# Designed miniproteins, single chains, continued (2): the designs that were tried, part 76

Each design is a single chain, and the fold is of that chain. pLDDT is the mean over its residues in the fold that is shown.

## One batch from the design tools (miniprotein)

Design m6643
Fold by ESMFold2-Fast:
Structure m6643 (fold): chain A 75 residues (1-75)
Amino acid sequence: APSEAELNAAIAEQLRALGEKARASDDPFMREVGELLLETAERVAAAKSLEEALAILEEGDKRLQEMAEELHAKM
């Protein structure tokens, strides 16, 4: 079975891949999302437990929702 460290590494790799793709977007909002995903990936990779990694992901999700709300407020 994968260890917590292996799971955190796998999650970080997926976030990094998504973040790089988003950062390459022509959409300024998607580029900001990409930067957030890359920062979240680094924090998840450094997490000492799966619980800590999940807390980091929850914080990232909240920030992403706030960014989306700000975009809609400008429309």
Scores: mean pLDDT 83

Design m6644
Fold by ESMFold2-Fast:
Structure m6644 (fold): chain A 76 residues (1-76)
Amino acid sequence: SLQELIDKLVKRLEQLKVPKEEIDALKEAVEKLKTMDEYLNALSVATGRGSYPVPELDENQKIVAETIKKLIEEED
């Protein structure tokens, strides 16, 4: 579920010692996402995967995508 994915993301951010303020902002942004597809679209943009243009992300999707980018950069 979307909530399970977000819970895993939050735990990872806490392990990376991301400030609580940024984690709280992510939680607020996720509450405004209407579907799992919106989250997956943000994830796709963050990972750079896909062969066709994606629609421009809204502000909440951008917050999620940037947070996922930070996770990817820390794992490398």
Scores: mean pLDDT 61

Design m6645
Fold by ESMFold2-Fast:
Structure m6645 (fold): chain A 53 residues (1-53)
Amino acid sequence: MKLPAQDAELSPYVARTLRLKQQGLSPKEIAEATGISQAAASTLVRYLDEHGM
């Protein structure tokens, strides 16, 4: 998965997703914690994995 053209709108969620991912949460758990969709959380987790974060 890749961030869509609207990645700027997801910028504040990137930092939160990174922190939760580092705690071992799944995309579903991250979505529930941050209030974004599971698809968006999965996309952000994939993006962070590709950047070694």
Scores: mean pLDDT 71

Design m6646
Fold by ESMFold2-Fast:
Structure m6646 (fold): chain A 57 residues (1-57)
Amino acid sequence: MLARAVKDYEAQTSDHLTLKKGDIVRVEFRMPDGKLFVVNLQTSAAGLVPPEYLEFL
Protein backbone atom coordinates (compact mmCIF):
# COMPACT_ATOMS: atom_id res chain seq x y z
CA MET A 1 0.00 0.00 0.00
CA LEU A 2 1.32 3.47 -0.89
CA ALA A 3 1.30 6.45 1.46
CA ARG A 4 2.61 10.03 1.44
CA ALA A 5 4.37 11.81 4.33
CA VAL A 6 2.09 14.72 5.40
CA LYS A 7 4.91 16.34 7.44
CA ASP A 8 8.61 15.89 8.21
CA TYR A 9 9.51 13.07 10.60
CA GLU A 10 12.96 12.85 12.20
CA ALA A 11 14.04 9.35 13.29
CA GLN A 12 14.46 9.18 17.09
CA THR A 13 16.13 5.73 17.04
CA SER A 14 18.17 3.71 14.51
CA ASP A 15 15.17 1.50 13.55
CA HIS A 16 13.05 4.54 12.56
CA LEU A 17 13.05 6.17 9.13
CA THR A 18 13.48 9.93 8.63
CA LEU A 19 10.89 11.30 6.17
CA LYS A 20 10.41 14.63 4.41
CA LYS A 21 6.94 16.03 3.70
CA GLY A 22 5.82 14.69 0.31
CA ASP A 23 7.90 11.47 0.39
CA ILE A 24 6.09 8.47 -1.10
CA VAL A 25 6.47 5.25 0.89
CA ARG A 26 5.30 1.66 0.51
CA VAL A 27 3.77 0.30 3.71
CA GLU A 28 5.08 -3.25 4.20
CA PHE A 29 3.56 -4.16 7.61
CA ARG A 30 2.20 -2.80 10.89
CA MET A 31 4.06 -3.36 14.16
CA PRO A 32 2.23 -4.46 17.36
CA ASP A 33 2.68 -0.94 18.81
CA GLY A 34 0.93 0.57 15.76
CA LYS A 35 4.02 1.92 13.98
CA LEU A 36 4.34 1.18 10.27
CA PHE A 37 7.36 -0.39 8.60
CA VAL A 38 7.79 1.45 5.29
CA VAL A 39 10.16 1.73 2.33
CA ASN A 40 10.88 5.17 0.84
CA LEU A 41 10.41 4.60 -2.91
CA GLN A 42 12.78 7.43 -3.90
CA THR A 43 15.73 6.59 -1.57
CA SER A 44 15.08 2.83 -0.98
CA ALA A 45 15.65 3.48 2.75
CA ALA A 46 13.41 1.49 5.13
CA GLY A 47 12.28 1.84 8.73
CA LEU A 48 9.53 2.51 11.24
CA VAL A 49 7.34 5.64 11.21
CA PRO A 50 4.31 6.65 13.31
CA PRO A 51 1.06 6.29 11.27
CA GLU A 52 0.02 9.92 11.98
CA TYR A 53 2.85 11.07 9.68
CA LEU A 54 1.35 9.23 6.67
CA GLU A 55 -1.62 9.76 4.35
CA PHE A 56 -2.67 6.56 2.52
CA LEU A 57 -2.99 6.95 -1.26
Scores: mean pLDDT 83

Design m6647
Fold by ESMFold2-Fast:
Structure m6647 (fold): chain A 82 residues (1-82)
Amino acid sequence: KIIEEINKLGEELSEAIANKDVEKVVEIAKKLLELIKELSKTDPEAALVYADSLIRGLSVFSDDKEVAEVIEELKELKKEIE
């Protein structure tokens, strides 16, 4: 189930952030972005909540180009849902 996968990856993301493992943060963030995009097709309200949470969590690594790209795609997704 999409929500179960998002929650599992969210825990892995929190660990990667705590360890300052930017490569792992990028890898997990890209996977979460795709799952949130898929969730938005069936549950747009839940997708908005997860997108906001992910943007907030990623903000500390926004100087990384790939992290910044994920944040921008999440912001575009929020505009498309609304």
Scores: mean pLDDT 85

Design m6648
Fold by ESMFold2-Fast:
Structure m6648 (fold): chain A 64 residues (1-64)
Amino acid sequence: ELDELVEKAKAEIDKLKNPVLKEFGYRAIDRIKERYERGEISLEEAKKQLDTLINTLKQTEKRI
């Protein structure tokens, strides 16, 4: 299930037009995945962080 959430998040980041925001998004997704794999966060928290990340980057691009 985490892999599905990560792939969906990457697909949303791929839709961004700003290359700096794309790069930031990919790195942030990788950090969230690593934190989950290390047992630092739950699956629910990982999903919440991914959703927040995507929404924040999309809103940021809209305002740039």
Scores: mean pLDDT 81

Design m6649
Fold by ESMFold2-Fast:
Structure m6649 (fold): chain A 67 residues (1-67)
Amino acid sequence: MADALANADPETIKAALRELINKALNNPEVKREEIIAQLEAQAKALESEPLPEAQVALEVLKEILKE
């Protein structure tokens, strides 16, 4: 955990999450609707997490779900 925090700034975390989610949404082997449903469930779970890292992840998820 300390190692991850030492190497991660918010912009790096956001960029990594955007890349992972965009790859999942563009995967032809899975339905986009299924990916979106999973992302919405994750966003809902993250809303109950008070940690700053969870809030950064939630911000990225909300940005992607808005599109």
Scores: mean pLDDT 69

Design m6650
Fold by ESMFold2-Fast:
Structure m6650 (fold): chain A 55 residues (1-55)
Amino acid sequence: SPLEERIRRVEAEGRRLVDRLSDLLAGGAPQDEIDAVVAELQRVDEELRRLRKAL
């Protein structure tokens, strides 16, 4: 299903962002960079909720 494939891609993007956030926190990155990744994760979570509701 194109929808299921899209869900898998968005889930993969979320995992990459979590890894990125972990690296930023471990490296002591500026708060603005951390906030930007957190905002991206929130957008990914919202998209996943919408996509899963469409199933």
Scores: mean pLDDT 88

Design m6651
Fold by ESMFold2-Fast:
Structure m6651 (fold): chain A 91 residues (1-91)
Amino acid sequence: SVTLTALPGVGETVTNQATVSESGDLTLSVHSLDTGRSATVQASLKAGETLTVSLTLPGVATTTIRSQALLKSSQVVVAELTATVTLPALP
């Protein structure tokens, strides 16, 4: 399985993390629906390891994100999250 979490916004940066319970290849992405900007990271992980993806959005105070974690082991497991993130960077 995979556990996907959106962390609180820091500065101009959205950070999401995924933790795997089985060894496999993890693709973790975050997409800002309002801006169309996205970031994707990939890594081979062992059970219990965590991968993070960060997306920097200069001048954005609030965004709705869609995040997906896709773990490829003996099967494909997908976790998805949609969240609204407030970024503390003031105008």
Scores: mean pLDDT 80

Design m6652
Fold by ESMFold2-Fast:
Structure m6652 (fold): chain A 86 residues (1-86)
Amino acid sequence: SEFERKLVELQLFLVGAYTEADLIDPEVGEKIRELIKKMQEAIKAKDYEAFKATVEEIAELLRSLGLDQEAEGLLALTEEVLKAAE
């Protein structure tokens, strides 16, 4: 489905962004890892408000490390996932 395809694209992008964040600051990387778990739980529960809020928290952490393009890309992919879930 389009939803599953967009979700895979989001997850692959997030792995790259997380890996770069963890290399810059492992403490921030640990926070992102916990938020990824929370994000996955929200998706499983079909709680798309919690999913969006959790991704916004990850994006803020990425921006705190100067990863502004990664934060913007993550938010854009999240919007595509949400549109495909409708």
Scores: mean pLDDT 88

Design m6653
Fold by ESMFold2-Fast:
Structure m6653 (fold): chain A 100 residues (1-100)
Amino acid sequence: SALGLVQNIASELRREIEDMVRNNASVEEIEKALDGFLAHATALLNEHLPPELAAAVVAELRRLVGELKRLARTLDKEEFLKRAHELIDAWTARVRALLA
């Protein structure tokens, strides 16, 4: 279930970013949505994972969200979407290694 939770978080983040880009969301809207997603995903991880593992996964998620917010401010939406996919895939691989 831990792996399934992480995969669901990655899938939902990808879907939310794709939807925001498709709907031409502003940088401010993207940043607010990412902050909301971080809060929601952190709550899920803290509820379902042992405390030490939850802390490690949340730390990796905070780093991902920080980088996504930076890229949203600096890149056009098409390049942002491409980089977001790469970063989410890298985060998923890193977190899977933590769950091993």
Scores: mean pLDDT 89

Design m6654
Fold by ESMFold2-Fast:
Structure m6654 (fold): chain A 73 residues (1-73)
Amino acid sequence: MKLAQDYADKIKALLEAGKTEEATKLAKEFSSLPTVTSVSFEPLSDTQLRVTVTTVDGSASAVVDLSKIPVVE
């Protein structure tokens, strides 16, 4: 089973839905699990964010498309 990929995909889904606070809380919750070593967010561009989840069994990344969220200026 790809636990790291499942966690990354869940965070991606919340971020693409515009639920940034829920995504942050979920990432913090995952990082407190004994099987999760780290959760990191890396901005690739103005419209793309990479989420990387590292577990004891491996690492996985998901790219979030922020262009799906309305830009509030």
Scores: mean pLDDT 74

Design m6655
Fold by ESMFold2-Fast:
Structure m6655 (fold): chain A 61 residues (1-61)
Amino acid sequence: SAADLEHQLDLLERGAKIAIERNDEVVLEGIREQVRWLLAQSTDPAIRARAEALLAEIEKA
């Protein structure tokens, strides 16, 4: 459901912030893969926009 995808995205966003702070490249790679999977599953424009923003943030780090 959209609520389940939103919840997973919230967890990924929090995990990415921690991993960026710790320079944990292995964790960031895993999060990137999960975000790409979420994008493949979601047709919701708001969820897709959040996921794309998260990928851009990880790429910048």
Scores: mean pLDDT 84

Design m6656
Fold by ESMFold2-Fast:
Formats: structure tokens, C-alpha cells, sequence
Structure m6656 (fold): chain A 76 residues (1-76)
């Protein structure tokens, strides 16, 4: 079972995915930058948990990286 911290990160990533979709649809580059920054924070938090041995954070880390790459491509 994922820890409460991992579940909070999963919910945060899901929320940022929805915000990314809205920002993309609106062409809102400022919002895209905000989403990119928050995804970077979640990626570092998930990476820290994986380094501490919490393998349940690995899917969150992967998803945050994928969304960050997409946000970077949209800002290009």
C-alpha cells in the first residue's frame, strides 16, 4: 500500500496533469511555467523517497518526469 506521502504526491501529479492540459488548451505560457516548476518540486520529492527505499514512489517519479518533458516541449 502506498504511504500517505506517496498518495499525496500521486494526487499532486494528477492535479498538475489537469492544470497542464488546461494551460495547453488556453496557450497560457505563464501557467505552463508554473506547472513546470511544481512538477520539478514533485520530481525531487519522489526521487528522495526512491533513494530512501520507497519503491512505491517510482511510478510517481516516472510520471512527474514524463509530464515535465511534455511541459518543456510545449514551452519550446
Amino acid sequence: MPSPVVQALEQGVARLERELERAESAGDKARLQGVLTQLGILEEAARYLVEQGDKQAEPVLKRARELRQRAEELLR
Scores: mean pLDDT 85

Design m6657
Fold by ESMFold2-Fast:
Structure m6657 (fold): chain A 76 residues (1-76)
Amino acid sequence: SVIELSDEEEKELEKAGEEYEKTGDPTPVVEVLKKYGKAEEYKARLEALLAAAEKAGLPREEVKADIEKLLKALEA
């Protein structure tokens, strides 16, 4: 897990993630994270993962774009 979640929180985030895959809209994911007070923790973890991946000559451009899209939505 990217962040520490209860089973209920993880299931709700998984459903929001499926909606994001279908629509390309990260709003459901952001709203679930905000609802459970996990938005800042998730943002910090994504930023750390992106920085570590870039230092290693990763990630692929498409993965980087997806992470940046989620980070931008978390700031709004």
Scores: mean pLDDT 75

Design m6658
Fold by ESMFold2-Fast:
Structure m6658 (fold): chain A 100 residues (1-100)
Amino acid sequence: SEIEKLRDEAIKILEYLIGLVKQLFGEDHPKAKELEELLEKLKDPNISKEEYIETLERAVKIAGEVLEEAEADPSVPASVVAMLGAIKRALEKILEEFKK
């Protein structure tokens, strides 16, 4: 199903974002921990559409905050900043599909 495919894509993107946050800011960073909690919510097959949307909206917000922090850090490679931007846009597109 298209919805199941979008859910699988969201999980994969969020797992990748968690890995990047841990690499950039450390394994115990508060944003990494919050993203892991959001990931577990998205993996729940009984999650409502409303809760799924709210969870994705929070993930998009955290992705944006991580992007802003990475852009402000001159030690972060431009390729990593671009990757974080792509992740944020991908999560936003998935969120838009669930809001239809």
Scores: mean pLDDT 87

Design m6659
Fold by ESMFold2-Fast:
Structure m6659 (fold): chain A 58 residues (1-58)
Amino acid sequence: SVEGIAAAIAKIPEDKWDEVAERLASQAPTPELAQRIREAARNRDPKGLAEAIVEALK
């Protein structure tokens, strides 16, 4: 669930968000999804990051 993933992301130190986002973005099926993942991490938006991750894993 998006809410569950967002809650898990919020427990990760902010200095790790960019590392996690880059790893996930490298596996994203489209460049648009990769950019959404990177931007959500840059904006420190756990819900946006969770939504992009769920979409990328479909």
Scores: mean pLDDT 77

Design m6660
Fold by ESMFold2-Fast:
Structure m6660 (fold): chain A 74 residues (1-74)
Amino acid sequence: MVPVIPAEKQDEAIAQLEGLRKAIIERIRKTLPPEEAEKKSKQLDELTAKLKEAIRAQDSEAMEKYAKEAEAVA
C-alpha cells in the first residue's frame, strides 16, 4: 500500500539530478575541446531527460540503468 515515491521526493531527486548535470557539464567544458564537450553535454542531457522520466514513472530499473549510463559519460 501507498505509492513508492511521493511527488515531493521525486521533485527533490530531479532537482539534485539537474544540479549534478550542470556541475558535470561545467567540468567537461573545462577539460575537453569545445566539440567534444558539446557532444558529451548532449549525451548527458538525453540521459538526464530519461532519468527524470524514470523517476516520475517510479521505474527503479530504468533509474539505475540511466544513472550508470550518465556516470559513464561523466
Scores: mean pLDDT 75

Design m6661
Fold by ESMFold2-Fast:
Structure m6661 (fold): chain A 80 residues (1-80)
Amino acid sequence: SESDRNAVEVLLDQIEKAGKYKSTYSKEEQEELIKGVIEDIERLAKMGVPRELLEEVLEKAIEVWPEYEEEFRKALEEAL
């Protein structure tokens, strides 16, 4: 739906912005951003946002924070 696409687009924009300004954040600030992304992925999955749209979010998050790939993938799998 349009609302699902809009929600995913907002999250993608947040992740892209976090990636662009990554060097301006402390390690602790980056961990809070990562936690927020995980919580948003879980929320959107539980709301029934299609897996294909959430996979796009996962790929972008992994691109920005590759060390957290397992945590991002787990967030989606546990929420489905």
Scores: mean pLDDT 85

Design m6662
Fold by ESMFold2-Fast:
Structure m6662 (fold): chain A 100 residues (1-100)
Amino acid sequence: MEELAEIVEEGIKLMEDYGLTEQAERLRSLLEQAKAEGDPYRLAVVATYAADLLIQAGRFDEARKIAERLREVAEKSKDPLVRDQLKYAADEILKRVEAA
């Protein structure tokens, strides 16, 4: 699940680029905790949270890109809990982006 960590790292960089320093620091803390635990499900949740922060910042295009990447990771996932969480998260992000 290296791709999930990369998605979160990209989200952190975007938050920093937009001046959302507190949000970026929170995401970095959550990412390091998830990596230390080695939990792909927690990584999926953190990636979803990164997209939620982008939506709150009005960055709908970037949130959509995260949702598309989450779907790609879901297709490669052998863990049904991770796969189902990533599919659910991607669909919810896309629904929120379309509603905005």
Scores: mean pLDDT 80

Design m6663
Fold by ESMFold2-Fast:
Structure m6663 (fold): chain A 79 residues (1-79)
Amino acid sequence: SVVERVRELARRALERIRAAKSLAEALAALREFLEELRPLAEAHLDSLSPEELAELERIGAEFLAEARPLLEALAAADA
């Protein structure tokens, strides 16, 4: 399903962000994640159920909650 694919992409992106040694590496992982999401959105946006949309919103919120402090820490180190 699209939800399972997005969850797997988010998991891989978070693993790469956690392993990143610089803000540039973390942002590259985020960029690749967004590039993978674009064709999934284009293919499925009009066919997503309200339940699937709610699950995607939850996955996005959980991703941001984990990624944001990691990106902030790397940005502070680069400043």
Scores: mean pLDDT 83

Design m6664
Fold by ESMFold2-Fast:
Structure m6664 (fold): chain A 73 residues (1-73)
Amino acid sequence: SSNMQAFFSQVEQLVANFLEQSKTASKQEIEENYKALKEQVKKLLQEYNASPIEAAVAAVLLGEAWYEAKRIQ
């Protein structure tokens, strides 16, 4: 919890990079990149010892990222 700002900063950077790539990526590439994004966020959850609430917020951010990537196809 004390490193919450650093954790969410890293998640937001990964999401921003994913969404930027999604502007020019194919549908299949977006699906592959989203799977990679989920694995990277999972590792960050472990590294930061994220609380259940922090994990739930990260899951919402991932869901919103997926929704936005689908909207720009």
Scores: mean pLDDT 86

Design m6665
Fold by ESMFold2-Fast:
Structure m6665 (fold): chain A 94 residues (1-94)
Amino acid sequence: SVEASGQRVLELLRQSSSPAAEELAHLVRAILSLVEAAEKSKSRKDRENLAQSVELTMEALKRLVEQSDLPQEVKDAIEEFLKLVKEELKKILE
């Protein structure tokens, strides 16, 4: 699930000594909150607006990961998390 993948990423970031870890964790938590809000929304317009916010936050997260000195295992976990988020957004917006 998106939640389980996100929590795994947050645990890896918590154990990280990287200066980017705190900001990356904040973006992961933001994505999780926005996805939950989109899933619970009954309005198509609200779902579309929340999905757009998720996409913008995912782009910010991806840019920070590319600029970071994080271990490859952590980068791979974040990439898998972003893949699951994209799949969930497609289901929400269908």
Scores: mean pLDDT 86

Design m6666
Fold by ESMFold2-Fast:
Structure m6666 (fold): chain A 108 residues (1-108)
Amino acid sequence: SMKKQELYEKAKKYVEEALKLATEARDILRSQGPAARDRAVELLEKAMELALKAGNYFYEIGDEEKLQYVSDAVGHLGEAARYARSGDVEKALEHVDKAIEYLKKALE
């Protein structure tokens, strides 16, 4: 339906923006390490907010698979922010990479 397609396009835009912010957080953590902590946490928390908004639209259209991918991404973004805040860059990057994988799956 046209309504379902419209909600899907809104969800996709939020997932794309979340993916962009998560990728930026990964890149600054890789280049700057713990010195990027505060900025990386800000980017990861904003990515979580956008992913949750996408999840609301997937819930409305009944796309359980994409909702699950976004939910998994949110979990990994939260863990990435927690590890980044503590200065554990290696674990933060591991969780950011998993979040990026799940966000990409939500776009398929």
Scores: mean pLDDT 92

Design m6667
Fold by ESMFold2-Fast:
Structure m6667 (fold): chain A 86 residues (1-86)
Amino acid sequence: KVREEIEKVLKWLEENFPSDTLEQEIETLKKAIEYFRDLAEKYESLAKQYKDVNPELAEEYEKLARIYRDWAEGLEFSLKVIEKKR
């Protein structure tokens, strides 16, 4: 579920990119969104590459691409909420 995935991502961000200010948090979220979008695109490309050679692996890559895309969308929503309170 989206809420659970967002919680995991927020915990990962706190552990790997601690922020002392709201501005740093906003910048970190923007970087995280781009990072997960890039991962989603990479796994989408891998899924296409392996579709004819290994369909099972292609399906797993499609699942990963969807997960990372959902995480990016969730973080983008969180960013909009933070920006609105600013």
Scores: mean pLDDT 77

Design m6668
Fold by ESMFold2-Fast:
Structure m6668 (fold): chain A 94 residues (1-94)
Amino acid sequence: MDESEELGIKAQQALEDDDGETLYKTLKELIDKALEYLVENGRLDLLPAFKEHVTGLLEKLKKYAEEKGKYKAAEAIEKVKKEFEERVEKLLKE
């Protein structure tokens, strides 16, 4: 199984279990790997679209977690979103 597939499954499990620590680490790793792929392949042209897509997905996941009473997962998702937005802003300025 691909490492990204394993991380995706782990993130889904952590969200359902309200395991904010595991969810934070796995979402951060997934996002970092995707950003690294874009940078290494010279695909910074995709960075604005990638930011919109990931931010939208994280917002939907946070709402889902809140609706299910999974507040630790919701907090982890918010932290990942904030750090991701800061990371993308730095890459776009360079």
Scores: mean pLDDT 82

Design m6669
Fold by ESMFold2-Fast:
Structure m6669 (fold): chain A 87 residues (1-87)
Amino acid sequence: SASEEAAREAARAAKAAAEAAKAKDAAKAAGGAIAAVGAQVHAELVGADEAALKAAEYAVKAGLAAAKGDAEKAEEYAKKAEEAAKE
């Protein structure tokens, strides 16, 4: 469904941001944060369900933590995004 696709995209964006932060790649971490915001906008535009919207919220938090260089918090939020993407 559109909601499942939006949830998966959010979880992928969150994971990418967390991995970039762990690698100390500031440019990729910033790109991950932008991708996470894009996933949230996408979820809202398609009228995604609550699970997908929560996954997108956690993805944005993961991206923000990654952009700040906080790899531990980025990983925590990425895991929460993945969990929220599940039914």
Scores: mean pLDDT 82

Design m6670
Fold by ESMFold2-Fast:
Structure m6670 (fold): chain A 85 residues (1-85)
Amino acid sequence: TENAELAAKAALEGARKLAEELGYKVVSERTRITSPNEAVAIVEAEGPQGLRLVVGKAIIEGNKIRVVSRLGAPSAEEKEEEVEL
């Protein structure tokens, strides 16, 4: 569905932005549609603490997309963003 594709794009953009903000260089990207209105992005990123995963999740509710991005192990940092469609 168009919403699932929009969620996948938003999740990926969120994960990329967090990786870049934290000084990591994106090495690989993948997305997975988890429901008609929800998607997850997994970004492998290389930076100050070596190779790490950044995960983005996007949920479409009405005319808005809610995006949550987090840096994976060994430490956790989270960023949340809301975008109006």
Scores: mean pLDDT 78

Design m6671
Fold by ESMFold2-Fast:
Structure m6671 (fold): chain A 75 residues (1-75)
Amino acid sequence: VSREEIEKALEEVRKTLPELSELERLEVTAFKLGVGAALVELKDGKYVDLHPGSNAEFDSGLELLEHLVENHTGK
């Protein structure tokens, strides 16, 4: 999945579910992109992957989504 595809999916979720918080929107977008469980948190301005064995932190929600799609898709 390309960055453009991730951005497109995120914008689709924003348009379809405008009531969601930023974190909820990232979770729904990850799910739509094939991530079976989007365990995510916002901590000290960082977006954190909460999957077991992963403490990866990102500066943006888009970077978190890229990581989730690369590492947690199809499981």
Scores: mean pLDDT 76

Design m6672
Fold by ESMFold2-Fast:
Structure m6672 (fold): chain A 55 residues (1-55)
Amino acid sequence: DEFRELSKTKPDEEVLAYAMGMSLETFNKMMSGSVPELLLTMARRLLESQGIRIV
């Protein structure tokens, strides 16, 4: 399980950034904006529909 391995050594933000297909820096920059909760919701949906399934 790719995400299981990432979660052992990486913070959750890196796993979410990976699921969205972007760097941690880009993800954190977007999260620092006006709609971080929307970004978290989108990233979690991507993890459920694409991140977990892509493997």
Scores: mean pLDDT 59

Design m6673
Fold by ESMFold2-Fast:
Structure m6673 (fold): chain A 59 residues (1-59)
Amino acid sequence: MENSVILGEKVSKEELEEIAKFAREVYEEEGIENKPNTVIPDEVREKLHKKVEEILKKA
């Protein structure tokens, strides 16, 4: 499955908001623009992926 499809299928609106907030904080920490066309470093991508994986694990 694609990442966006996984989030849309499995995650509630409230949990999507939590992920967005987490991503925003990580972006600010790493100095990354929170925009749709954003270049995400591997390290930041790993952090975001871990958050999604945590939700999948709890399912």
Scores: mean pLDDT 62

Design m6674
Fold by ESMFold2-Fast:
Structure m6674 (fold): chain A 81 residues (1-81)
Amino acid sequence: MLSAEEAEREARLAVEAARENVREAKRAAEEGDEQKAVTLAVAAAIDVVAARFLASQAPVSEELREEIRRAEEEVRRLLKE
């Protein structure tokens, strides 16, 4: 299993990737590229699943768990719209 430091770092990178994909998905939607927007939203969902899995491997900060939860909510909204 990962150390707590490794889990925190790797999960944080996954959350950052998810947020970037969310930003790019919103931009694609604004540009009228719905297929690209959906593809990026799905990529963000995969990043969130990875972040949750990594955060489950060791005790991580509550701050990071809150960030993962917020990213999950953002992805759910994108996939509905």
Scores: mean pLDDT 84

Design m6675
Fold by ESMFold2-Fast:
Structure m6675 (fold): chain A 74 residues (1-74)
Amino acid sequence: SEDEKIWKEETEKIIKDGLARAQEILASLPPEEAERVLRYIEITAKNLSKYPPELVKKFLDELIDRLAAEVAAR
């Protein structure tokens, strides 16, 4: 249905935007560590994609905000 298409597109955009933000935060870390953390976020985002877009955004934003705080503390 049209609603299902909109929900999929919204979820894909949320994941893409979240991963882009995560990559920017991880740019200051050693490449091996950055790759491991990015893989973890990608897997988590894929697992979350079964939920409504609002919840995907909330959980992913919380994960990335925590990552940003931990990287900034280094």
Scores: mean pLDDT 82

Design m6676
Fold by ESMFold2-Fast:
Structure m6676 (fold): chain A 67 residues (1-67)
Amino acid sequence: DYVVTEEARKRVRETWLKTMTPEELQEEIDRLKKAIETAKKNNTPVSKRAIQELQERIEELKELLAK
């Protein structure tokens, strides 16, 4: 994945998410929430950017659950 663009990673992720059950989507949301809590403990500029990216991913997953 080190050679793919951010857009390509997003498309691959979205394709996988479309095949997931609501239970699997909820598990992924819970995993991302735990990652945010871990990142908050580190309090670095990298962690702050990671928290924002994780929050955006949670919002995407919530939209899929609402479908």
Scores: mean pLDDT 71

Design m6677
Fold by ESMFold2-Fast:
Formats: structure tokens, sequence, C-alpha cells
Structure m6677 (fold): chain A 98 residues (1-98)
């Protein structure tokens, strides 16, 4: 619930702050006692790098929106492992998109 609180607080204020909060939230989730962090770190980076060029395509942009929706659903279901996964994917893709 704290993770969701942080993200909603940022969204309520400003879109720019929400983006910053998303990065902060990801960093805090990485520090959470969970071994998922080690599994995702190296593999997800390659996906982000490859996805960078695809962000020019509308179809790929739709995928980012789908990930955002899945993140919200995971938060509602209190599935923190899925929250970590989708949040990281969204953040990486957003950063590479510029």
Amino acid sequence: MELRRLLEEARREEAAIAELALERLLDELEKTPQEERAKRLPRERELAARAERLLEDPAFRERIEELARKLEEAIENKDWEKVLEYLRKILELEREAR
C-alpha cells in the first residue's frame, strides 16, 4: 500500500513529479527484501535498449499503455511482485523513449 500511496501522491500534484516519483518508487522497490531484483536487472535492460527504436512506432506505444494498465491492476490486486515487474518495464521504456 505504501508503494501505491507514493505514486498516487505524485500523480495528484504534477505529471512531471509523477515521472520522478516513478523512478524513486522503482529504486525503493529494488531495495525491498525481494530476490526478484537480481533476476530482472540484467535481462530487462536489454529489452529496454531494443525497445528504444520501437517507440517511434504506434504499435509499440500501445504496448507501453498496456503495461501501465497491468501495473495498475497489479497494485489493485496487491501483487507486489507483478508491480515490481511492470513498473520496471514501464520506467525503462519511458526513459529510452525520450
Scores: mean pLDDT 53

Design m6678
Fold by ESMFold2-Fast:
Structure m6678 (fold): chain A 88 residues (1-88)
Amino acid sequence: MTPERRRLLAELLERARKDPFAAVEEALRLSERYPETLAVAIQTLGILAREKGNEEALELVRQAALAYQAGRYEEARRYVEEALRLLR
């Protein structure tokens, strides 16, 4: 991982603490070039789903994490988009 990518991930994580929905939307936008930003979106939405008690969103986040770990970034992005829609 390059220093530029590490800095981008750190900035997204800091944003997620202040504005989690905006951070997820930014991570989705950046994920086309930097798929590793999906990890921040997955983590952020997982925290939100647990805090809201939204079991359907939590399952979508779990599926996104599995797709991301398998390198299926397009599928991971779709699950993140669906979870974001449920939690808004």
Scores: mean pLDDT 85

